# Designs tried in a protein design run: designed miniproteins, single chains, continued (5). Part 46

Each design is a single chain, and the fold is of that chain. pLDDT is the mean over its residues in the fold that is shown.

## One batch from the design tools (miniprotein)

Design m17675
Fold by ESMFold2-Fast:
Structure m17675 (fold): chain A 71 residues (1-71)
Amino acid sequence: NEKEAQEYLLKGLQLLAAGDYKKAIEYFEQSIRLDPENAAAWRALGQAYLKLGDEETARRYFEKARELEEK
């Protein structure tokens, strides 16, 4: 269900831009559940955690996105 995953990613990005970081994370997690190979969703999750000050969690998600892009 790549279409549904993309819809969750888009909504999450809108929430991230609005500063609703916790809700953005929930939408990105749903996107990843539907399409775990989508590097953009993992990167977006990293950005949301970085905005919350959780640099260690953000780093792990950025590395996951990088690994998926190098496939």
Scores: mean pLDDT 86

Design m17676
Fold by ESMFold2-Fast:
Parts: C-alpha cells; structure tokens; sequence
Structure m17676 (fold): chain A 55 residues (1-55)
C-alpha cells in the first residue's frame, strides 16, 4: 500500500538499465510490485535509473 523509489547512478545508459533490472528482480523476489522503471541522462553525462515499487 506504500509507494517507494530506489535510484541507481551509472556511467552509461546500458549499465543503468542493467542495474535497474537487477534491482527490479531483487524487489520482485521479496514479493514487492515494481510499477515503473525510468532512465534519465544527467547533466554530467551519467545516468540515473529510478525503480518505483509498492509494498
């Protein structure tokens, strides 16, 4: 019933997606529902992946 987000920072879009998928898999193994995965390029050239889930 509560909504949460986890941010992951990576040097490339590929690494950000890979880390986001690992986080999603771990959350789903804990019985949590992942509702959104977003990737954003940061001004410094790094990437942020945001995984949103409900507990």
Amino acid sequence: SARHSVDVIAESEEEARKKAEEVKAALEQLGLTVTDVRIERLPDGRFRATVTFES
Scores: mean pLDDT 87

Design m17677
Fold by ESMFold2-Fast:
Structure m17677 (fold): chain A 69 residues (1-69)
Amino acid sequence: MEKIDKAFEEAFERAKKEVEEGKDPVLTWSREVIEAIKKIGGLSREESKYFTERSKEAQKELLELAEKL
């Protein structure tokens, strides 16, 4: 899980900065998720479920951030 958690946090920080710069939160997060998964080398089913649930909360936070800008 540590490798996944690190890749996720790095992706989220990049997405947050891009959204703060005026980029679309959904498209930005989708691209960052794809790049994070590529760097990991793919996910198992259990890792994919874990990542998916965290990703839903992250997308919600990015949408809320964009609405406040």
Scores: mean pLDDT 80

Design m17678
Fold by ESMFold2-Fast:
Structure m17678 (fold): chain A 74 residues (1-74)
Amino acid sequence: SSIIQQAKELSDEGVQLAKEGDTKGAIEKLKEAIKLAKQNPEIIPYVGKAIGEVFELDPEAGREAAKFLGEQLS
């Protein structure tokens, strides 16, 4: 679906920004993907994978995104 593709693109952008050292940009893109995951649970595996990759690249960004995911899905 277009929503799944959009979430994947946002997740990929978040990972790329983390690779570039843009902590704030990575968090913002992952938060956008997470908001889509709240609407479509089938997106959760894509977003979860991206958060894991970001956590390895930028633990601060990964931690903030993981916290936001938990808050949105609780």
Scores: mean pLDDT 86

Design m17679
Fold by ESMFold2-Fast:
Structure m17679 (fold): chain A 53 residues (1-53)
Amino acid sequence: SPEVLQLTYETFRRVAEIESRYLAGEISEEEAEKRINELLEEFNKRLREIEQR
């Protein structure tokens, strides 16, 4: 669905932003991993909400 495609693109964009901040030295590796994991958990929750309607 268009919602799933949008969610996927937004999630990958946000992952890339976190990785960019890590590479720039703005956040630690541990913090980057934590944020990416939280983002993927949010992705899975929102994906379930879209698919179960």
Scores: mean pLDDT 85

Design m17680
Fold by ESMFold2-Fast:
Structure m17680 (fold): chain A 85 residues (1-85)
Amino acid sequence: MKEEIELEAELALVQMRVSVAMLLYEKGKISADEAIEILEEARKRVEELLERAREKGIEEVAEEAERLLKEIEARIKELEAEKAA
């Protein structure tokens, strides 16, 4: 299905972006503020993809997007806590 493949590809790209941002933060190459900014943009993109997946009835992509969204939200909270320390 054309829509499913497109949404899966977009979701995979966002997941890679999140992984790279966290790796760069862990290696001290970007600040917590920079990492949070990237994660907030990723969160917004995942929300858009989740809405589209639900509109099209693509349950598998919707479940994956929900999982990634929860992961991103947890990462943002972790980084905000580290900024306070």
Scores: mean pLDDT 84

Design m17681
Fold by ESMFold2-Fast:
Structure m17681 (fold): chain A 59 residues (1-59)
Amino acid sequence: SENEKRGEELVEEGKKLAEQRKYLEAIKLYMEAIKLFRDNPEKQAEAQKLLSEVAKKLA
């Protein structure tokens, strides 16, 4: 679906931001991707895992 495609794009952008240590920006993109993956539990779980890993960097 278009929502899944957009979610995939946001995950890829978030990964690039995380590599640049832009963790707050990466978190925002992962949160948006999680919402877009509402009908795909596997992709939603992946985005949630990426969010939690980046969140640990802020603790």
Scores: mean pLDDT 86

Design m17682
Fold by ESMFold2-Fast:
Structure m17682 (fold): chain A 62 residues (1-62)
Amino acid sequence: ELEELRELVEEMADLLGLSEEEKQNFIEAVVKNFESITDPEVKKNLLENLKRLTEELKELAK
């Protein structure tokens, strides 16, 4: 779960052209916020939304 989130956020950061420093800060911020969510339904919805956004960004980058 956290591994999947980290991979998605890394890919999103790469698609957005973030620097390595910005990428690491972005990953850490998202992971910390995700870990603070106690509701499993909210976690699931967030992960699914990130998957969709990442896929859409890939299409726009073509």
Scores: mean pLDDT 77

Design m17683
Fold by ESMFold2-Fast:
Structure m17683 (fold): chain A 57 residues (1-57)
Amino acid sequence: MDKKTIEELIKQLEKEGYTPLAEEIREALKKKDWKKVELLVQQALGLLEGQKKQKEA
């Protein structure tokens, strides 16, 4: 996943209320730790998929 796609995902996470996860991804991007970014992105995609059926209050 390229940097542009990751930045869009961060914005989506912020809109959906997953701000702490979005901040962790931003921190990993600042350090250019692409392995950590990929792991956090996979976690974020799983959370967004789950939200479509059951939204956390």
Scores: mean pLDDT 74

Design m17684
Fold by ESMFold2-Fast:
Structure m17684 (fold): chain A 60 residues (1-60)
Amino acid sequence: MTTIRIHISDVTRLIAAALQAIGELPDAEIRVEGDTLVITVPDDPELIEKAERLKSIFSK
């Protein structure tokens, strides 16, 4: 299992990112810890790449 953390200080954007992660990564464990979205995926390069893409989109 690989864990990816995305810090998002805007609550609305954090909720949008969580919903996007649920849609893109149905087998992932998705949690919100304060202002951080925590995505835990199987050790699958494709799923890791999708989670890193979400981090790139929402961490800006």
Scores: mean pLDDT 79

Design m17685
Fold by ESMFold2-Fast:
Structure m17685 (fold): chain A 78 residues (1-78)
Amino acid sequence: MRVEITLYFSDGSSVVVRVDADTADDIVMAAAQGYLLHPGERVERIVIRTEGDRGLAEEAARQLEELFKTPVEVEVVG
């Protein structure tokens, strides 16, 4: 499924990552790669937007909240 992940950083910048995800791990890995493109800044908020599986996005949100210690929002669009 198509997923858009937005990472908001403490310096006011953001990174948007788009991935075609089959698993929650695909979403988590994509977010981690997005973070590695902007190292050294704290992640203040993460938003996951999907047109499909809410349950899969919610599972990824739980894993990302544990990893980054920051709020994760899930938006289902369509």
Scores: mean pLDDT 82

Design m17686
Fold by ESMFold2-Fast:
Structure m17686 (fold): chain A 80 residues (1-80)
Amino acid sequence: MKEKEQKVANLYTAVALLGVATIDILERQGRFDEAEEVRKWLEETRKKIDELVKQGKYDEAIKLANEAADRLTERDREAR
């Protein structure tokens, strides 16, 4: 159980770091509205992951974190 919690925490840390990098790129390009959209989406995603963890749905939390990482990677590619 705790092992899965740590995996979710590690995945979300990766998502948060990727999100910060994406926001920084957008802000440096003057795309502040898009940066704010990413920031709000990250906050929503974090809350959803926290809720799934509280419900013991670790596999769903892991899936959501991976999907979030994929979306941020796509958005970073589109921003360049």
Scores: mean pLDDT 79

Design m17687
Fold by ESMFold2-Fast:
Structure m17687 (fold): chain A 70 residues (1-70)
Amino acid sequence: SMEEFKANVKAVTEAAIKAGEVFGPEVLKEAIEQYDEAIKKLEEEGASKEVIEAMKEAKKELEKKLKELE
């Protein structure tokens, strides 16, 4: 379901943020690149706007945390 997708994205994003706090900003940079690639593929495949928006919001959370750590 869409709720399950959003919950999974949130869980993965929170895990990446915690990893960045423990291991440093390079982990967040790698996660951001992976999210960017995932977003591009979702857009190419015609995924719903809601799916794309959820991924873009998650990427923003990673970028916000990266800025705090740098």
Scores: mean pLDDT 85

Design m17688
Fold by ESMFold2-Fast:
Structure m17688 (fold): chain A 70 residues (1-70)
Amino acid sequence: KVDGQISVAKAYILMGDYEGAVEAAKKALALDPSNKEAQALYLYALGKLYEAQGDKEKAEELFKKAEEVA
């Protein structure tokens, strides 16, 4: 279920496991590509990965896109 993958993505974000969060959000999007919450979680988790790698500009771009999706 999409709900299950969304909950898993949120749990990974809370744990600081942004790689796990990206994979869980991708699974949610594979089930429902139009799910705005899954889209936002994917973009935020991906942004966190870029931030961790030192790419602040790319991270900010992804965070803005996540906020626009709601």
Scores: mean pLDDT 82

Design m17689
Fold by ESMFold2-Fast:
Structure m17689 (fold): chain A 68 residues (1-68)
Amino acid sequence: SDVEELLARLRARIESVPGLSPETIAEIEEAVRFALRYLAAQGLSRAEMEERAGAATDALVADALARE
């Protein structure tokens, strides 16, 4: 599914970021999964989901790093 494929790619990006704890990584991954499911339910294209979920992932990572 598009959600699972995009989540796998975004997970790889999150896990490659230095300075994030395993707990924080798991929380970001859960939030990204929820966002992808929400976007899919809205009927967005794969490309639109990739762009919006990617931006959300980057924002969540930046926020987590700023709080550490």
Scores: mean pLDDT 83

Design m17690
Fold by ESMFold2-Fast:
Structure m17690 (fold): chain A 59 residues (1-59)
Amino acid sequence: SFLEKLRKKIEEIEKEIERLREEYERNPSKEIQLEIEILEGLRALLEGILAFLEKKEAE
C-alpha cells in the first residue's frame, strides 16, 4: 500500500540520518551537517504527510 511505502521511505531516511550522524562524529564537515539538516527536514515533512493520511484512513 502507499502508506506502507511511505513508512518504509521514512525508515530509510532515518537510517541514512543515523549513518550521516556517525560519519559527522568521525569526520565533521559543513557539507555533512547540511545533508543531515536537509534529511531531517524531509523526514519531518514525510511524517506530517503520513500523520495526515493515517488520520484520513482512521480505521
Scores: mean pLDDT 85

Design m17691
Fold by ESMFold2-Fast:
Structure m17691 (fold): chain A 92 residues (1-92)
Amino acid sequence: MEEAARGASAAAGAAVSSGGTAEVRVEGDRVVITLTGAGPGGMAAAIGAAVSAEIGGGEGEVKTSGDTVTVTISGLGEEGAKRAAEAARRRA
């Protein structure tokens, strides 16, 4: 679904724009995007990415640990996961 790819791209872009970093990992049918140093803007973008994944028929989870925000996107299948990861990596 294009929704999840757009959300993932926006989250990675927001982290970089805030002076942080974005790391993208694919684990089977899951995409894990780790945002470090992104601040409140990165958190908001991460929530947006999770919502976009759910609208696209998948599932999004957001976890925070100190200055790190992790977005996990699942339920899109391997092709959907690769598409979302590719979009996020282009903005990282």
Scores: mean pLDDT 73

Design m17693
Fold by ESMFold2-Fast:
Structure m17693 (fold): chain A 79 residues (1-79)
Amino acid sequence: KEEARKKAVEYAEKAIEAIKAGDLISALQYLAEALRYAKEAGDEEAVELLEKAGISLVNGDREKATELARKAKEILEKS
């Protein structure tokens, strides 16, 4: 469970970096992996935030996607 949480943090960070770089395909793939590991870790709040980040990204709201992904990463790191 700690390993799943660590992987969720790693992929959320990669997603944020990909969004900043304009690599939206990689960002979506990393968000999907972060979501998978957040579900495995049982962190429902992080799951909700990552799902919303993905939706924001596909709707073209990169700023909101980045904010939601950062919040999810912070929650995953503090739990």
Scores: mean pLDDT 85

Design m17694
Fold by ESMFold2-Fast:
Structure m17694 (fold): chain A 77 residues (1-77)
Amino acid sequence: MELSPLEKAVLRALYRLGPATPEQIAEALGVSRATVTRALKRLEEKGLVKRSPEDPTKYVLTKKGEEAYRKIVEEEL
């Protein structure tokens, strides 16, 4: 799966935080909200993240996103 280092970091942050706003992810990663929002849009296009059904200001990992995160952990560790 062709993911940038930033996209991998966003998946890791969502895995750790659960449902999170772009602002919460940006704070966790030490990057700008604009940077995170761009990465989230790319991940949403890939089907790896989606808006939370309970709170549309938050993003969550899809099943495909969780599988992608597990594969990243296996490949980088």
Scores: mean pLDDT 81

Design m17695
Fold by ESMFold2-Fast:
Structure m17695 (fold): chain A 111 residues (1-111)
Amino acid sequence: SEREARLQAKVDEARAATSPEERVNLILEILKEIIDDPTLTPEQRLFALSAVSGLLDDLAARGERITPEQAAKLREAIDKASEEMKKRYPELQELIDRLRAEIDARIDALT
């Protein structure tokens, strides 16, 4: 779908971002789409959340760091995204909580 292609393109753009600041800003855009777009499927939201985890892990693997302000924004955005997802898909609560915990651990590794 056009939405799926757009979401994938944003993930690819974030992966190509050379600076931690640019990548964090693109990750925040991905998380905002999960929060704001009611038409995304559960699979598309899970894909985006998993992609965010991978994008942060890649930054950590490269020895990159983020600022406390960037970490705070990411934590706030992931909290909102995960709570909205659990509200929409209560049957996926355990998977969403696991992905959230993984992302929180990646953010901690970057600060």
Scores: mean pLDDT 86

Design m17696
Fold by ESMFold2-Fast:
Structure m17696 (fold): chain A 55 residues (1-55)
Amino acid sequence: SAAEIAALQARLRALEAEIEALVARMDEIDPEEFNARLAALQAEQLAIQDEIDAL
């Protein structure tokens, strides 16, 4: 439904903002922690895009 797609798109925007915030702080974060957090956020983006594509 359009409402489901809108909700998923809102979640993608929130994840994009989180990634931007994380990248802005990359020099202040332990590299292992940074890479783990970035990978987790990117995995969530892919999962949400797959959900949208399945609708």
Scores: mean pLDDT 86

Design m17697
Fold by ESMFold2-Fast:
Formats: sequence, structure tokens, C-alpha cells
Structure m17697 (fold): chain A 61 residues (1-61)
Amino acid sequence: DEVTKKKEEIRKKLEEDGTDETYKEAIEEMLKMAEKLGDKEAIEEYKEQLERLKKAIEEEK
């Protein structure tokens, strides 16, 4: 399953780097996948996670 393989790839990258930037990129990739699949709930969830993460990064500056 291509979707499962992509999720596993993203998860491994997140585990390896563990940075906020890497996590943000992982969420962006998941959002793109959700958009391609038309998963409205996933799209909204990833958008919210991305916004929260961006705000957290901003707070550090």
C-alpha cells in the first residue's frame, strides 16, 4: 500500500531528526497526501497541527 509506505517513510524521518522543522515538513507531507486522498478530516487535523507548530516555533524567537 503506497499510502502506508509513505507514512512509514515520514515517521522514520521524524524519528531520526526530531527537530521542529523536520516535524513541520513531515506534517506538510501528510497534509499533501490527505489532500490527494480527499480525506477532509485529516486535512483539517494536519492544518491545525501545522498552525500550532508554527506558533510554537515563533514563540522561541
Scores: mean pLDDT 71

Design m17698
Fold by ESMFold2-Fast:
Structure m17698 (fold): chain A 68 residues (1-68)
Amino acid sequence: ASAERANRIIRFAAEAVREGLTPEEVKQRALDEGFSEEEADNIARATEALREHGIVAPKLRVEAPEPA
């Protein structure tokens, strides 16, 4: 049960990351999907970390990066 719940959370987080959702959007979507507030927060936090590392944007082309 708990393991299956955790797997659902991981799958949701991966999907949200692939969709390009922001952490705030991920949290809202998770709550809408029936996850608890704490689970939604954890999912959003994980999504933010993955996005910051750029792991979830393999198909992303350009987002107006133009760094110095």
Scores: mean pLDDT 67

Design m17699
Fold by ESMFold2-Fast:
Structure m17699 (fold): chain A 61 residues (1-61)
Amino acid sequence: KEEEAEKLLEQGHIAMEQGDLETAAEYFRKALELYPSPTVQHALAAVLEALGRKEEAERVR
């Protein structure tokens, strides 16, 4: 299921490139649920900070 989480992480990065931060956060949340890792936690925290949700970003780290 690590491969599935990697695909979700990739889709999240694509959403960020398109400027869709809410969609990116959703993909990163799903990836974290499937395979918790520092890489996914960092990606989710970065998107949450960009969305202005700093307290949620701190909880993910």
Scores: mean pLDDT 77

Design m17700
Fold by ESMFold2-Fast:
Structure m17700 (fold): chain A 63 residues (1-63)
Amino acid sequence: SKIAALEAAAMILAAAGEVEEAVELARELLEEGRLEGAKRIAEKVLEQRPDSEEAKEILEKAE
């Protein structure tokens, strides 16, 4: 599905260190109501950038 493809793409970007693009896709997942997917991507971004306020905000919104 489109949502599964977005989640997969965002996860790959986060793992590759493309944190800005991964955060943008995670925000799209939040808008689509895909809280679990957005949370996983934000967690992956925090592995690369532990001080990312954007990723922390996504985790908070996904609760």
Scores: mean pLDDT 81

Design m17701
Fold by ESMFold2-Fast:
Order: C-alpha cells, then structure tokens, then sequence
Structure m17701 (fold): chain A 77 residues (1-77)
C-alpha cells in the first residue's frame, strides 16, 4: 500500500509531519507547486487514509495516525 506513494505524495507527508496542519496554499508555497497540483495529491492521500482535512475557511490538512507512522518510519531510516 505505502509503496504506491509517488515522491511528491511522500514530500507532502514529510512537510505535514514537520510543520503540522497546513492549507493547500501553504503547501503549494513550501513545495514550489501550483495549488491545483497540491489539491490533487492531497485528495489522493485523503483517499489512502494518510491525510485528513478539517475546517473550511481555511481548510487545514494534517496527518492521520497512519500517515504519521509512515512519516516517522521514513525519517527513522
């Protein structure tokens, strides 16, 4: 399951792990990507159960327990 992550999806998980809950605009700025590209990959990560969306103005994205465990395992080596 986790081996199906693209490098960009992994980058999003690591940024959320380091900085906590972020908006699409903040993630796009940090990663140097368009908001539409970030939104597409965030949707996929939510579908995989690795990221959750909370609130509406702004909508914040954060790691689920599964997403945090994956990021921790990657950062540990």
Amino acid sequence: MLSELTPLELAILLVLHARGPLTVAELAEILGLSPSTVSRHLRRLVEKGLVEARGRRPRLYSLTPAGRALADAWLAG
Scores: mean pLDDT 81

Design m17702
Fold by ESMFold2-Fast:
Structure m17702 (fold): chain A 59 residues (1-59)
Amino acid sequence: MSEEELKELAEKYGLSVESVRGAVKLLEDGWSEDVVIQLLIRDEGLSEEEARELVKELK
């Protein structure tokens, strides 16, 4: 994923680029999508729907 794609996703979901990059890293390291979704809800304040849509876009 390019830096430009990370910035666009960060702006779309109201996150920092570092937060989006962290989610990508967790998925690349083999963390389950459900765990990454839960972390985005808990730590970043996303709704379940927003977290699920972001994770789909990161695949």
Scores: mean pLDDT 83

Design m17703
Fold by ESMFold2-Fast:
Structure m17703 (fold): chain A 59 residues (1-59)
Amino acid sequence: MSAEELEIYLAILESEAPPDDAELRALLQKGREALAAGNLAEAQRYLDQASTRLRAMYH
């Protein structure tokens, strides 16, 4: 994904994530930090982990 696509992906996952899921919020925060650092592959990895958790726990 491009940086712009990862920013959109992060925003969608943040909007869907429950506020009290500390582990999911930690993954989203790590994704945000990796994206801010320009580490696109790292950002995608954390956001994919967050998406997998969201689907497993809430879908």
Scores: mean pLDDT 82

Design m17704
Fold by ESMFold2-Fast:
Structure m17704 (fold): chain A 77 residues (1-77)
Amino acid sequence: MKEEADKLYREGVEAYASGDYETAARLFEKAAQLYEKIGDYEKAARYYNMAADFYEKLGDTEKAEEWRKRAEELKKK
């Protein structure tokens, strides 16, 4: 579980480096979901915020707001 989340994070960083914001957003979202599943709420919140930042760059304001809200909820745990 942690290894898969770490892999998705690394792939997201590579997508960002290549300018592929859509792929970066999706990969950080998936990494955040896996960290949440294993109880690493700090990393989950961080990566939900990263996904939200990229969704905002893509003009997907609704998804950006959704994932920022999820990150704030996880910070309370």
Scores: mean pLDDT 83

Design m17705
Fold by ESMFold2-Fast:
Structure m17705 (fold): chain A 64 residues (1-64)
Amino acid sequence: SDVERRVLLHELRELAAYLEEKDPALAAEIRQLIERVESGEISLEEAVARLRDLVARAKALGLL
């Protein structure tokens, strides 16, 4: 849905901005995910799964 898509994109943008100085490579991966969501290359379900993986990796690195 449009609401779920907007919420996901907002969360991805905030996370990328937060991580930009802490881990630029991880921030770049999040920005690639944003582009794929915006272009429609990736489903919302797949994007949520990718976000979960990125959050887990950031936590493992002590960034969250």
Scores: mean pLDDT 85

Design m17706
Fold by ESMFold2-Fast:
Structure m17706 (fold): chain A 75 residues (1-75)
Amino acid sequence: MDPSVDKFLEKAEELVKKAKELYENNEPVEELEKILKEAKELLELAKKVLPPEEVEKLEKKVKEIEEILKKAKEK
């Protein structure tokens, strides 16, 4: 396994964790939007270098952050 694959997945997990913490702490929606932007940029880079199956894992994590942001906007 290429070390870069592990780094993309690690970063995606960190972004999901941070999004959950921001949501639980009632931080501004703008902070969650920044995390989603970082996750989408990470996914864009991953699409250029990772196999489709690994990209799909990152897409699921981006989707999780999107759902958290939607819930935050409904508060």
Scores: mean pLDDT 79

Design m17707
Fold by ESMFold2-Fast:
Formats: sequence, C-alpha cells, structure tokens
Structure m17707 (fold): chain A 55 residues (1-55)
Amino acid sequence: MEAKFKEVRERMKAMEEEYGVKFASGPYPADADGNPWTDAQLAAFRDNLAVHAAR
C-alpha cells in the first residue's frame, strides 16, 4: 500500500512540475475511501493541471 501511495505522489509531483501548477495539500493522492489513486484518476488530475496552467 505505502509503495503505491509513494508512486502516485511522485507522479502527481512530476505533473505539477510539468505544468507549473501546484495544488495545496489535501487528501491527494488518496480517494474518499483512503485508497491510492488509479491511473484514470491520475489522468483526470493531469487534465485538470493543464486547464489551470492555461490560465
């Protein structure tokens, strides 16, 4: 479990750096049930970063 959370956090950090956008700390990278994010959720996060970076 911990290794998966670390992987998701590192991927999110790389996406934030790529788009030059940083989000405040929150339940990221866990979903509402405390599970690590899926690849689909990470893709949605990246798309959201792209929208914010365009502003």
Scores: mean pLDDT 66

Design m17708
Fold by ESMFold2-Fast:
Structure m17708 (fold): chain A 92 residues (1-92)
Amino acid sequence: MSSEEVIEEVLNSLPPEKREELLRRRAEIRAALAQAKAAGDVAGVIEALDRLVEWYEELLRLAPPEMQEKLQPVVDQVKEQIERAKAELLAS
């Protein structure tokens, strides 16, 4: 299973209202990240990445118990990738 397939499976397990809310917030975070990158706004990129981590942690918290075990390693990998990206940005 790809990480995206696991994320989609979890989103589809949520109540429709919560799914719509999470999808909307993810789109807003991704838009903010793209805008900050285009502007060369390092602080804005870091803030958007932190919001993305919070989004994945909320998805994990809302996931059914049986899906949390599948989603946990995906969230852990994303958090590690984000922390590495933040470290590289701050080192530049």
Scores: mean pLDDT 84

Design m17709
Fold by ESMFold2-Fast:
Structure m17709 (fold): chain A 102 residues (1-102)
Amino acid sequence: GPPPVVPGVLLVLEVNIKADSPTAREKAQKEVEKLQAELDAEFDRLRAEHPHGVGRLFLVNEGTPEDQARYAETRARLAELAARQGVTLHVKEKTIEYKAPP
């Protein structure tokens, strides 16, 4: 296939989820879906303005050891893209926390 295209701008939305129950996870999932839609709208807006292209990355961290490892690897990769390939990173971080009621 063609070589990978490196975008000039990369939109990164990092979502950290802290949910202590199935009901809390369901509420967190609805908020994740809302944030994904907001990222998609921003991506569509920027596509018209950036001739070098726009990429997007939606990263969800639920606090498991596997998520933490994947998160660290992804952050290292993003730093490498910015430093070596001149990619402009637009990073937004959100924490979603739902706990059982007292």
Scores: mean pLDDT 73

Design m17710
Fold by ESMFold2-Fast:
Structure m17710 (fold): chain A 74 residues (1-74)
Amino acid sequence: MSEEAEKYMKLAHEYQERGDNEKAAEYAKKAAEYALKAGDTGTAWGAATMLESLGEKETAEEIRKKIKEKKEEM
């Protein structure tokens, strides 16, 4: 399950609220990685959206491509 992904998303949100955008982006990247491994496209999409809002647009686009690939395999 994506329990690890949800944990990292929570950490990303907490660091974003603290104004630590660098750590927020790092944890959002971790959340996306674990969500994609678990097939949790919803959490992965959420992580990509957060990364885009943090200025990590290229990373967000790569995650969205991986989400599409997994949906086409299902």
Scores: mean pLDDT 81

Design m17711
Fold by ESMFold2-Fast:
Structure m17711 (fold): chain A 61 residues (1-61)
Amino acid sequence: DLAAKATEAANAGDLETAAELFKKAALEYIKAGDLDKAQQLADILEQLGYKELAEEIKKKV
């Protein structure tokens, strides 16, 4: 699961890798029609300081 991998990267302090994996996970949720999970991941990205990535995901929700 990309979201689980992103969480592992964040816990290791690799926020750049975590942000990229959260973005990929959110896009997969959008493709699957799971917009609530995609929005949740966008909120996590925003909290991590990646507002531009969060906004890109929110535009697709």
Scores: mean pLDDT 81

Design m17712
Fold by ESMFold2-Fast:
Structure m17712 (fold): chain A 100 residues (1-100)
Amino acid sequence: MSPELKAGELIAEGVEYMKEGKYEEAIKKFEEAIEKLREVVESSGFIAVAKYLLGLAYAKLGKLEEALKYYEEALEDARKMGDKELAANIEAEIEKLRAA
């Protein structure tokens, strides 16, 4: 299986864990997805998405420092890729953390 296809499957599995409230399991899947993507790409939109999802999972666990770190990394990657929608979504999540 290609690293990109495997990363896509890992992200999908992580999203299902997020829906189930299994945030630590979701984090492991998103981390594995980033590792698979790093085998073929130094930076990509899929890495930005996986980092954004890591930020969401850490925020759900109340690990706000880790959540902010991954949101900031994902925002930098999203901006470099020109993904304005992802960047706006990440900025909204950062504002929610600051308002809490």
Scores: mean pLDDT 83

Design m17713
Fold by ESMFold2-Fast:
Structure m17713 (fold): chain A 68 residues (1-68)
Amino acid sequence: MSEDEKEKALLAEAFARIRELAKVLSEEEVIRTVTEFVREKAEELGFSEELKEAMIRMVTSMARAIMA
């Protein structure tokens, strides 16, 4: 799997987790839980710090948009 495919897969899983967790958790708890998941998985996959931070920003933005 290419780096781009790994990035897309991780973002897709993060967005799915946001949708499920939004049913039972507050916005702050969803953001905390999902950003921690993305951080841990990005580190396991060997992504750069720059890419990891970009993904965390995207996930945070999407969580706020979904829960607004």
Scores: mean pLDDT 81

